Designed miniproteins, single chains, continued (5). Designs and how they scored, part 100

Each design is a single chain, and the fold is of that chain. pLDDT is the mean over its residues in the fold that is shown.

## One batch from the design tools (miniprotein)

Design m19479
Fold by ESMFold2-Fast:
Structure m19479 (fold): chain A 84 residues (1-84)
Amino acid sequence: RKEINDSILQVLGLIQDAKDSLNAKNPDYSKAQQNLNNAQSVLNNLVSKVNSLPNISESLQKFINDFKSVSTNEINELEKRLKE
């Protein structure tokens, strides 16, 4: 499904943009926080949408649950860096 793929790429891109902002020579903490907030929002919407779909395969549901777990952990790690 195009919407699912687009949402996955959007989450990955927002997390990467947050990393780039934090790893810059002069870190942009405001931009990093904004990108992490947006990544979490897109991720939550993706999971909600997938759980509402009829006839979703177990394989796809497991993939999205794994993606949620990994992405949430990465967002939390970057959020911790923002508070340091």
Scores: mean pLDDT 82

Design m19480
Fold by ESMFold2-Fast:
Structure m19480 (fold): chain A 80 residues (1-80)
Amino acid sequence: SEPVAKITLTLSNGGLTAELLQALGESGLPKETEISQPSPNVLEILLYDLSEVEKALELVRKTLAEHGYTIASEEVEILK
């Protein structure tokens, strides 16, 4: 399957940890979701179902806030 949406989040107050990445993977995101860290303060999430994008963004925001992270910017790109 090809990804249909990409969420890019830039964090203002620290780098992503393995613990945070595990928490994001366990937050209720769809099982096909891919999570990556292209740079120390950037989180990238690939989604394979357009109907899940809004829910995924809410789950990610909640998980980041619960772990003390502040989001500097959010970008959602629809890949088709």
Scores: mean pLDDT 81

Design m19481
Fold by ESMFold2-Fast:
Structure m19481 (fold): chain A 80 residues (1-80)
Amino acid sequence: MTPRERELLAAIHERFAEVEAEFRAAFPGATGDLTPEQAERMIELWRRAFDELIARFPEHAEALREAERELVESLRATAE
């Protein structure tokens, strides 16, 4: 891996850890399948995380947007 690739992986890890921490703070009792409200909050957090990653790594913008779309679609499909 190049230093740039390591930076991207570290940034992905950091941003998704922040998303999980913020989600847990908003819904401390949430377990299992998400409600529609919880799913929309998670989607909002992911959108911010992906926007930040794309701003830092514009060369990966297409791949990051595709990953965001897949995650959003998957989450909405599984929400109660």
Scores: mean pLDDT 79

Design m19482
Fold by ESMFold2-Fast:
Structure m19482 (fold): chain A 67 residues (1-67)
Amino acid sequence: MSQAEALILAVAAHEGEKLGSEEAAIEGIRNAQKAGLVSEEAGREAIRLVEEKGPRAAKEYFLALAS
């Protein structure tokens, strides 16, 4: 996963955290995939992480990868 993909996924997860909604995080990830900003594989793994650990943990994980 590139640093740019990680940052985009962190932003999507942050939206979900801010709204208290896993669906918002997942929608942001899907929109990034549709826009070609992240690969299908990266987006799929990000959705799994949001589902398993929640948007906050997913955001923290991707921010660490982007730094």
Scores: mean pLDDT 85

Design m19483
Fold by ESMFold2-Fast:
Structure m19483 (fold): chain A 58 residues (1-58)
Amino acid sequence: SMEDQLKASQAVRDAVASSRDPKEVGQRVRDGLLAAGVDPDFADRVATAVEQGLAASS
């Protein structure tokens, strides 16, 4: 949903600000989205995509 996408954007920003390790950022995104009540499958996909994107761009 649009709300889940907005929560994902916020969680990614917060996670990137707190760590430079792609694995840690991905885990923090997942944990943040789960805590915000986002669907677990969606949270896992967002976290994986962010981790892979950061690893590829570093």
Scores: mean pLDDT 80

Design m19484
Fold by ESMFold2-Fast:
Structure m19484 (fold): chain A 98 residues (1-98)
Amino acid sequence: MEESAKLAEEAAKEERRFAEEARKAGQPAASQFHEDVAEALRRMAEEGAEAREVARFLRGAAQGTKILADSGAVSEELAERAVRAYEERAERAEKLAE
């Protein structure tokens, strides 16, 4: 789906920005997490993943970010911003799946 692929690609680019921000903040586990999420989203876009699949993945990434915050691997502020971005993009993907 073109809209689903575009959303996943845009999400992947945003993840690269979160990864760089985490790296500059000295949070290597969070940086690697965002790089891994970016690569997964890029592959989903290339493979034409369904909007529902993209939404589920983004919801999972939000939970993963909360676990990183709970372990102290990412600042609360960066984690809150990333979780909001994941949840917003997941809601957009869920609407595309309707």
Scores: mean pLDDT 85

Design m19485
Fold by ESMFold2-Fast:
Structure m19485 (fold): chain A 64 residues (1-64)
Amino acid sequence: AKELIDRLLGPWLRPGGRAGAPDLVDSPEAEKILREPAVFGGVELPPLRDILTPEEYEALLKAL
């Protein structure tokens, strides 16, 4: 559970957002998503981590 939270939120809530980004960052689509939420300030999207499961997050990236 904690590992999943760290994996999902790590790149999101990080001040830089890129230092702890997942492997998906290699893709332009994943980089776009990671960069934007990181710029949010780590406050606008924090509830999503609690609502979004690892599967949902993965589907979200592919849907975009």
Scores: mean pLDDT 47

Design m19486
Fold by ESMFold2-Fast:
Structure m19486 (fold): chain A 75 residues (1-75)
Amino acid sequence: SMEEEAYRRATEIIRELLPTVPLEEAIRRAVEELVKEGVPESVARRAAIRAAGELGPVPDQETADRLAREERRRS
C-alpha cells in the first residue's frame, strides 16, 4: 500500500539523517523528499512521524528525565 511504501521510505531517510541532524529536522526532510517522490503530504507526514517514533533516540537529557518522571507516575 502507499502508506506502507511511504513508511519504509521515511524509515530509510530518517535512519540516514539521524546521526547528523535533530529528529524534528529529519522528519521535515523525510516529508519533503516523500512529497517530491509523489506521496501526498498527509500520507508523508504520518509515515515520517511513525518512522521517527520507532527510530528516534531521546533527543536530550531533559526530555529523558521528563519521560522517566511520567513513567514513574504511571507505575
Scores: mean pLDDT 72

Design m19487
Fold by ESMFold2-Fast:
Structure m19487 (fold): chain A 70 residues (1-70)
Amino acid sequence: SAQLQQMQQMLQQNQQTLQDVQAQIAKLQQKVAAGQATPKEVTMLLLFQAVANSTQHVIDRLQEKIQQMQ
């Protein structure tokens, strides 16, 4: 169905966003572990972690809906 295709497309987009955000988190975590992070970078890490959590919730809901439609 058109609805199913739209939801699968949204799932793919959110999965890509999560992957990109997780890559940024990994880089910032490495700087924090090395004691080289600025206060701005520590704030960015917290913001990216919040975005990753929100994006994961969206992915979970989309996966549940897709599963119910199949």
Scores: mean pLDDT 89

Design m19488
Fold by ESMFold2-Fast:
Structure m19488 (fold): chain A 88 residues (1-88)
Amino acid sequence: VDELIDKAVELRKEVKELNAQIKSLETQLKNAEASGDKETASALRTQLDNLQAERDKKVSELEKTIDELAKKLRTSRFIVEMLINQKA
């Protein structure tokens, strides 16, 4: 159980970091498009697509880990999410 809690906390931290990177790239993309830099904008869109895919994969893994923890602890997913978010 503790191993799954540690895994969920790690995944939550990784998702937060990916969300921060995505937000930064979205800002950079908006600036590149505004300046007419089509080459940079295209590269940034590709990077965004890749980071969003990685984030979605990590979110899916986190959700599965939360579901498993809720089952093992015989509690609601909501309570498990609260505990993980406090540690992450």
Scores: mean pLDDT 84

Design m19489
Fold by ESMFold2-Fast:
Structure m19489 (fold): chain A 68 residues (1-68)
Amino acid sequence: SSDEVLKELVEWIRSQDLPESDKERLIAAARTLVEDYRKYKPDMSDEELKELVGRSVDHAVNYVKSRR
């Protein structure tokens, strides 16, 4: 389910060595991406959703880390 995908992404973001404010922003962004993909691609599998959102979140985490 989308909730399970989001839960795994949130747990991974919270495990990162980042300030809490950056974690909250990334979690909000991940939630928005999951909601947008479900709205525009409702037939997308949970595996596809996790891969696409996971890649975007990973890129964003690396970007935030590079700015610190």
Scores: mean pLDDT 82

Design m19490
Fold by ESMFold2-Fast:
Structure m19490 (fold): chain A 70 residues (1-70)
Amino acid sequence: MDAKELAEEARKASEELSKDPKYSDIGQLLKQASKQIEELAKQGDNEKANELYKQTAQEVTQLGKQIEAA
């Protein structure tokens, strides 16, 4: 998947989650990741962008489980 597409997906997710105070931490994490992925996209580094996206997805899943369990 193109780094630009990954950055857009992360940005949309951060925007949606940041609207709910319950998911504010996840929203901020995704916002930071989307900016880093966008920078990698500008450099044409699709591989690193995909790796960062996967890493962020794991963090989001972990944090989401903690919020759901509370």
Scores: mean pLDDT 76

Design m19491
Fold by ESMFold2-Fast:
Structure m19491 (fold): chain A 89 residues (1-89)
Amino acid sequence: SEPSELERELDHFVTAVHLGARATARRELAEIAELIRDRGERPSEEFLEKVRAALSKVVPEELAEALVEAIRRGDVEALERLGLEILGL
C-alpha cells in the first residue's frame, strides 16, 4: 500500500528535524496538525514506531515518545506543543 498523506508528511517532518531544517519542519508540523484535525487521519502503529525510533536518534527519547503518543491519540494541541519543543533543540 502507498503511504497515507499523513504518513508522508510525518516522514518529511522527521527528515527535516534530522537535517536541522527548522523552517521546513515547522511547515510540515502545521500540515500534520491539519491532516489530523480536519481529516481524522491516523498512521499505522508500525509507522508510529518508525517515527519514534528515527526521532530518538536526534531528540530526547521522552519527547519522541510523547509526540508519537499525541499523534496516536489525535491530540493536536499536544502535537503542536511537543513539535515546537523538538524544533527548539
Scores: mean pLDDT 85

Design m19492
Fold by ESMFold2-Fast:
Formats: C-alpha cells, structure tokens, sequence
Structure m19492 (fold): chain A 90 residues (1-90)
C-alpha cells in the first residue's frame, strides 16, 4: 500500500538523520522526504492521505524539537519546509 511505502520512507529518513553530520545534510534529508510525501499524496485515497499528513506533522514536530536548542537555524529551516509541505498537501 502507499501508506506502507510512506512508513518505509519515514524509517529510512530517520536512519539518514541519525547518520547526518551537518544541518545542511539534515535539511536536505527532510526536504527529500517532504517532496516524496507530496508525490505519494497525489496517488492516495483521502483516508490514506489524512493518515500520512498526521504522521508527517508528528515527524516534523519531533525533528524540530530535537534540533531547537542544539541547532536553531536548522530547526527554523525545517519548520519552513513543514509549513510549505503542509500547504502543498492541502
């Protein structure tokens, strides 16, 4: 299912973020997930899309909170990606 494909993508993204050494790498990884999520959403049912959007919001919030104190500039860039991505999914 496309939802299962999204969950696998999330898992891979989390692993990439653990191995990322710079804020620039983390932004690139998150942006790639966001772009792939938007493409998956176009093919999803309304129900699957809603589930994906809620999961994606939680993921963004988790990443932002983890970076907020350590790397506030990277956190702000990811917050911007969150806002732009959710706007595209509406």
Amino acid sequence: SLVDEFYELLKETRLKLINAKTGEEKVKIVKELAEKAVELAKKMSEEDREEMIETLKSFFDEVIENLKEKDPETAKEIEKIREETLKKLE
Scores: mean pLDDT 87

Design m19493
Fold by ESMFold2-Fast:
Structure m19493 (fold): chain A 109 residues (1-109)
Amino acid sequence: SELKKAIEHLEKAIEYAKKAIEAAKKGDLEKAIEHARKALEHIQEAAHAALAAGREIAEELAPLLQKAADYLQEAIEAAKKGDLEKAIEHAEKAIETAKEVKEKLEKAL
């Protein structure tokens, strides 16, 4: 099921975003950026799986998936500038948005 693949990628995105936050809290900017990039990759894979599941669900979820991707990109840019507080804040917002997408997909199963 493509919906189950989208859910799996969202779970991995949430896991990597949490790892990015933990790395940032420890001052490990390189690992924080690496984990945030992995989270972003999984958001993109979730978007591809949603599109494969059907146009209607993809169109419904596209704005939230883009919002999650934007927050992860903002977290990466903040981390690159050494702004740990802002990097953590954006990563937390990405997690919340990804959880919302996951809940919508689970209801579609």
Scores: mean pLDDT 89

Design m19494
Fold by ESMFold2-Fast:
Structure m19494 (fold): chain A 100 residues (1-100)
Amino acid sequence: KSELEKLLEEMEKLVENIKNAKTKEELLEEAEKFLKVVNELGDWIEKNGSKEEVIKFAEVYHKFLLEYTEALLNEDYEKMKEILVKLAKELKEIAENILK
């Protein structure tokens, strides 16, 4: 598998864990692991993407941080799950477009 395929596979597994998290503690642990993979994917995009794709990643991630922080402050754990799943989908689309 390519580096990208491994990162996307790891992201998919973490997304399933996030969806299936039954407690706040489980959700926060899986979210932390997920965000580490997101940072690794960001590094991959910086190395392999165009300037436009790097900027798109930054815009998506910045919007994510604002929405995620609001959900966290409101203790809206279902909304936090939705936001994390949405981030994974958007980042996968950016990464797959780099390979076109």
Scores: mean pLDDT 87

Design m19495
Fold by ESMFold2-Fast:
Structure m19495 (fold): chain A 62 residues (1-62)
Amino acid sequence: AEVEIREEDGRYVVEAVVDGKRYTAVADDLEGAQRAAELVKEGGLKRAEELDEISKLRLKYG
């Protein structure tokens, strides 16, 4: 799986490709983004989906 971390104003964006599907997670700091990237890289699709949903809901709606 390929994982990229990109900084956007005040946020970090993690883009991951797992089994041909692209996932995006948002973190408030670089350490959180790196942790998200590692979880996606090691845990695969299920962890990417779970983390993406939790992080996006918390950062965007919470």
Scores: mean pLDDT 68

Design m19496
Fold by ESMFold2-Fast:
Structure m19496 (fold): chain A 82 residues (1-82)
Amino acid sequence: EFELLIFKCDNKDNAISLAEEGLKKGILTQDEAKSLGKKYSCTLIGTLSVSNENTAIKGLKIALANLKKYDDTAAAVLSKKS
């Protein structure tokens, strides 16, 4: 199982940095995802559970596109759920 984690960051540059490092790392552990959020001064504001890896990857890309357009201080990363 996978989880899409949505973060709210202090500014747009931090949100971009979180998204870029998250994409580079691919699928994170939950601890890695939370640590990455803290690294860029971002707070976890929501999660979405996804059972299928391909659906999770597509969901991340859609979330990032929508966040960039509608909430440029928010970002998402993909983690493996327990």
Scores: mean pLDDT 85

Design m19497
Fold by ESMFold2-Fast:
Parts: structure tokens; C-alpha cells; sequence
Structure m19497 (fold): chain A 75 residues (1-75)
């Protein structure tokens, strides 16, 4: 989960740094996906939605759904 925490922290700070960094974070999450366990994969998929260039209410809903599933698996 360290890489996922790093990606979330980068997202919060990169809002001022522009879309290029958000795109980089999305690609990084995609690259980590094959190496992750089931809960981590759901979290990475949620981050990919959050970092999407067209992120809006629909992407936020999908991310929330995936994060809730990941949380259930980590209990």
C-alpha cells in the first residue's frame, strides 16, 4: 500500500502542478496493477479513475465503489 499512498499524496500536491503530473500518476498506477494483490488492484483501479483526464462525478462514483470493495477485502 506504500505506492498507493504515494500516488494519493502526489495527487493532492499535483493539483497545482497540472494535468501532466496527473497523467503520469495514472500511468504509474496502471503499471503497478499486474503486481498487486486483489485489494491493491481494486485500489489501483480506483486511482486510475481518480487520475483520469475526464474525471467527473461518474469516475468518482466508480472509484468510491472500488475503494469500498478494497476496504472490505482488507478487513
Amino acid sequence: MEELEKLKQALERSRQLGRDILEHMRKTAEKQLPKADEAEKLTLEALIYIFSPEAGPEQSRKADELLLKALELTR
Scores: mean pLDDT 67

Design m19498
Fold by ESMFold2-Fast:
Structure m19498 (fold): chain A 100 residues (1-100)
Amino acid sequence: MSVGVIKKVELVKKSEDEIEVTIHYGDGSKKTTIIKGGEVAEGIAQLVLGVFITTDKMVIKEETEDKIVLESPQPLENPSEQVKEDEKILEEAKKKYPRP
C-alpha cells in the first residue's frame, strides 16, 4: 500500500557500476533505487524500462549516454520514440487545427 499511478521514471548513470532509478508517482511521492553491478546494472535498467513502456505505455522523453527519462502519455512538445507515429501526428494537429 504505497504506489499510485507512475508518472515519470528517471534512470541516471552515476558511474560505470551504479545506475540510479527514480520513480515519480501520480500522488506526488517518489522512490529512488540504486542498481549496482556494472554490466548487470545496465541489463536490469533496460528490463525496468521495458516493463514501464509495455505495461504503463510510458514514453521515452529523454535518452542520452548517461540518462533515460520515461513519462506517462501526456501532451508533450516532443513525441517519444515509442509512440512517435501517433503522438507526433497528434501534436502537429493540435498546432495547426486548434480545437473548434
Scores: mean pLDDT 64

Design m19499
Fold by ESMFold2-Fast:
Structure m19499 (fold): chain A 66 residues (1-66)
Amino acid sequence: SSSQAQQQATQLLQQALKAVQQGDLDKATQLVEQASQILADAGLEPSPEQVALMQQIGDTYEQQKA
């Protein structure tokens, strides 16, 4: 269901945030790609909370990418 896809994508994005905070940029990238694929396969746009998570992941990624 779309709700299940949204929950799974959110869980992957939360894992990606933890990965980027730990400096695991490769894992964070893979998890974001998996979340995006789940949403795309379900025909869903990212929710506002998912957009906020992706923004936080991106900001942290740039801080780590020295």
Scores: mean pLDDT 87

Design m19500
Fold by ESMFold2-Fast:
Structure m19500 (fold): chain A 80 residues (1-80)
Amino acid sequence: HMIEEKEFDDIDKAADYIYENDEDTVLSREAIRAELKRLAEKYGAKKIIIKFVDDPELYAKLRSKVEVKDGKLIIAVYKK
């Protein structure tokens, strides 16, 4: 089980990537984009880190809270 990380400096590209790769997403591409922009503005994040998790328990833990590290918004996506 590898946690793979991908870094984005463009919120629109990060939103498109989440929509295409997150098997659990029920949101539209536009809704994901709007939510990422809202979170980035609220927490002062300049970049987005997407963590790929193949462990459902770890995925649930990472999704239970919003995390920001070194000005980067951390988003977990479920991917095998």
Scores: mean pLDDT 73

Design m19501
Fold by ESMFold2-Fast:
Structure m19501 (fold): chain A 90 residues (1-90)
Amino acid sequence: GLRAALDLNTALGTIRDAIEASNSPEAREYFDQAMRAYLAGDFDSANRYLGRAVDAASAAMPEKRDELYSAYNTFVQTAPVVAAAQRAAL
């Protein structure tokens, strides 16, 4: 539904902003791999790569660790729901 899509967008924004602030090429590469997997409908790979991106960003910015893992959990919960809703609309 609309709420899940809004929550997903906010979570991805939080993670993206943190990765950019971290200046970590490793975090950026894993984030890009996660987004490619998400767009392909491969949620297992998307979750795995996004988790690695969050781990790398959290290592660079320990003060953001809890916020980043909260955003990651939101992605894991909302990404399949948003994708299923978009498919049902077709």
Scores: mean pLDDT 84

Design m19502
Fold by ESMFold2-Fast:
Structure m19502 (fold): chain A 64 residues (1-64)
Amino acid sequence: SKDEEELRKFESELGRRLLAANLTPEQMAEFRKESTKIRNDYKAGKLTLEEYKKKMEELVDKYI
């Protein structure tokens, strides 16, 4: 679907930004834990795709 393609592109770009930021293993573990919570809320229908993208951007901005 269009939303799945948009999500895939967004997650790919987010991954590139995290690699470029050279996060420590500890920071990556913290990011994974928090991003999993956000992803679970999206999968449960508690967040729209736009809200999911916004929360993920806000999370990444804490590390970069």
Scores: mean pLDDT 84

Design m19503
Fold by ESMFold2-Fast:
Structure m19503 (fold): chain A 91 residues (1-91)
Amino acid sequence: MITEPPASEELRQQAAAILERWIRELEEMGASQDLIDFVRQLLQAVKDGHLPQSLLDLIISLGPLPATEALARLARHFGADAFAKRALAEA
């Protein structure tokens, strides 16, 4: 059994799947467009390989949580982005 996928690439794929699920959950809840756009921007940064490893690790650690709870924790990590805070107030 020889497999040499880079850990960072697997991590990136996991983060992308989590972000895609959160976008869907937020859309189904009628969350603010600003919050949905924020998660879409993160997803694009993951796909482009521009997100730092520490943020990929954080997204994956929050993956088992519902989108609203995950984004509450993510907002705390970013020092309470006003845009994320506004969307969390609607949840």
Scores: mean pLDDT 70

Design m19504
Fold by ESMFold2-Fast:
Structure m19504 (fold): chain A 79 residues (1-79)
Amino acid sequence: MKTLTSTLTSDDLEAAKALAGRELAEWLGVEVADPIALLEELQARGVVEIEIDEKTGTLTVTVDLEKAEALREEIARAR
């Protein structure tokens, strides 16, 4: 099992979520109109875990690389 943890600090947590969603969309090779909705979908699938510290404006995203790679392969095959 291999995980990747990324930490983003922002005065706007919605902007931080949108950025994380866009970066994940680019990595997966998909175009999305709503990057926050993609991030929420990935969380629902267990591909990512999201922790928010509103006091410090910190967003922590932990990616399950095995699940993420499996999803990326599925998307690539679906084309």
Scores: mean pLDDT 77

Design m19505
Fold by ESMFold2-Fast:
Structure m19505 (fold): chain A 68 residues (1-68)
Amino acid sequence: SQEKLEELIKYARELAEKNGLSEDTIEKLIQAVENLYKLNPDMPLEEMKEVIERLITVLKRYEEEKAA
């Protein structure tokens, strides 16, 4: 449902902001979350949150490598 997508976007944004990701990276993450939901609408919320956590880890490493 739309509410499930809104919950996932909120979760992703809040977690990404806590991890210090740039707004540009957060926008890319939100697009990835929207695509994840669109392609896998029946995936459990808990599993989608785990995917989001892994994506944030990858994006954080990417930003750290660009800063180095």
Scores: mean pLDDT 84

Design m19506
Fold by ESMFold2-Fast:
Structure m19506 (fold): chain A 69 residues (1-69)
Amino acid sequence: AGPAREFPLEERKALAKIGRLRQAVLDGNWEEALKIGKELGLTEDEVKALADPQNVARKAAEIRARLAA
């Protein structure tokens, strides 16, 4: 079987990682942000784009949509 279709625990883990990624970016903690970003399948450029507050909400929604797919 492929990835689980419904997995509340895994979904919550993914959402927690997105939250940590946003917090690390807001804190200027690039090392942690890049580490979490790689765990989420993001490039360094995508993680760096999250430093812009206007991009954070849009990018977080994209990441959430990808993980919820």
Scores: mean pLDDT 68

Design m19507
Fold by ESMFold2-Fast:
Structure m19507 (fold): chain A 102 residues (1-102)
Amino acid sequence: MMEKTRRALELAIELIYTEDEEKRERLKREMIELLQEGGVPEEEAREAVETAERDARELRENAEEVLRLLEEQREEIEKSDESTRELYEMVKEALKRVLEEK
């Protein structure tokens, strides 16, 4: 993956376990900047980040159910490349953190 796209993805994952509104707004702003630096037009970057925030809130509200679904996909993920497995672990840890905070 492109380095800037990877950093934006890491911020999107952090957004899953972040409840503080000020910090969430800061993460969203940083993601937009990183996507634009990566060549994504501002309008598309903003739309992608808004989608990521909605997805993050849905994941946060349904953290237990989503973890169950990820466990169902475990065999498929284990057969995937290193980048996909790394992403799976990052999302899983973020969801676990959500459950620990509640």
Scores: mean pLDDT 77

Design m19508
Fold by ESMFold2-Fast:
Structure m19508 (fold): chain A 116 residues (1-116)
Amino acid sequence: SDFDVIKEIFDEALKKYKSVTIAILTDYPYTKELEEYHLKKTNGKYTVFLPSDDIETDIKNLALWVKKNKIDAVVVIVSKEDFEKADEYLKKEGFEQVEEPVVLGDFVVAVYKYVE
């Protein structure tokens, strides 16, 4: 399932980076299951970042949250329609893709490192 691929991407990121979280930038049907999986893997140190505003504002808030919590990498989940816009805003705020994005149905999953 698409959810199993996301879990595998998150697990691989946890092997490479000291601190990893998940950021959901658009409405995602398995958000609760991802929050539960993230809690299990991180012992509740961080919560999954959830969308609250427009994508540009959410990405600015994500950058501040990543800095505050000293997060090394973020697994981003975003709709295919919003992916190019999200990628531009993420790069503007100091995020770099560390792996090629994976298209899963109506969503894109991409791993970013914060470098600023």
Scores: mean pLDDT 80

Design m19509
Fold by ESMFold2-Fast:
Structure m19509 (fold): chain A 78 residues (1-78)
Amino acid sequence: SALDAEVAALQAAHDARIAAIRAALDPDSKEAQIEVLRVQIETYRELARLFEAHGRHDLAAQYRALAAAAEAKLAELE
């Protein structure tokens, strides 16, 4: 389905961005943790928007909550 293809594309983009961070930075560094959280927040927001557009309101709310939790964690690291 179109939704399944878009979710797969978002996951592939997420994985590529995380791989790039791990290639450029020490994965145990605070900088790497911050960059990973930024990628996760963006991915959760895009997934929430995608699920909302397809009428999957429960999944959209779940991913909005995951984004908010990741944002709170990012704020504690900065």
Scores: mean pLDDT 88

Design m19510
Fold by ESMFold2-Fast:
Structure m19510 (fold): chain A 98 residues (1-98)
Amino acid sequence: MEKLKEELLKATKEAVKILIENIKKTEKDVTKYTGQILRLIGLELDIELYLKKVKDIKKIQEAYQQVQEAIRLAKQGDIEGAFEKLEEAVKLLEEGAK
């Protein structure tokens, strides 16, 4: 895997880890907890999938910035903001794979 793709995947796994820990602390409803964890797993899998297909280095760089912002928001406890940044990263990688 190219170094930039490896760094983006590593940052994505860090964002997911922080978000799982935040969700564990804040969500007491089992159904909502399960839904948020499945949403995270889906986003991580989408990033891994599109990283295999993406050819546009600028889109990889832009996605990396979104994942870094997701890490920042997750560290602040902004779970929804972090999800929105991960979803934007998926969209950028999907666009770069076309």
Scores: mean pLDDT 84

Design m19511
Fold by ESMFold2-Fast:
Structure m19511 (fold): chain A 94 residues (1-94)
Amino acid sequence: SLEERIEATGEAAAETVRILKGEVSEEEARELARRELREAARIGEEAAELVHETALKMAEATKNNDYDTLKEWQKEVDAAHPDLAERIDAAFAA
């Protein structure tokens, strides 16, 4: 469900910042990621799935210290959905 994806996306973002120990708090990361997925869902199912998968892949890459796998996946996504990233960026810039 959309609510389950929102929750999972938020938790993945929180896990990423917990490992990196940056200036962004786990709570801020959760809220930002949940908001991003909600906005992506308004663009469409493909946008929501991309945001969700990106958050999960980022958390896994950070946990395993393996960003090469993440980079390869991002290249595949860009090739399959070249216009989707631009649509997402435009929506969040508005």
Scores: mean pLDDT 76

Design m19512
Fold by ESMFold2-Fast:
Structure m19512 (fold): chain A 62 residues (1-62)
Amino acid sequence: MNKEQLKKRILSALRSSKGYVRQSALATGLGVSQSTVSYLLNELVDEGLVERKEGVGYRAAA
């Protein structure tokens, strides 16, 4: 899976969630390293598509 497809899958997973999702849960669910998910989550936060709550996790901003 390329980086763009993986970012779309992360967004889809977060949009289907009712609350905050941990980085480790996304890494396990997508079958990728936590470092890869962290990198892509930071890009999505910078793009305004995802919000981060320290100590809790991530969720879709819209």
Scores: mean pLDDT 80

Design m19513
Fold by ESMFold2-Fast:
Structure m19513 (fold): chain A 68 residues (1-68)
Amino acid sequence: LSPEEVKQLLLRAAEALEKGDIETADRILAYLAVQGHPEIANEAGKIVKDAKTPEEAAKRLRELAESL
């Protein structure tokens, strides 16, 4: 995956979380890990676990995407 593709996937995961589609978000993060970005997938997973709301998780995932 290119950096732009990784960013796009993180943004899609954030959108899925805001819509309550946890399965789609989990699948996207798993896909990032198997496509050679396990560190980014792990960081995104920690964001989702530590966030108090889906909206907070989505915001932090977008911030992660912007940092790439």
Scores: mean pLDDT 84

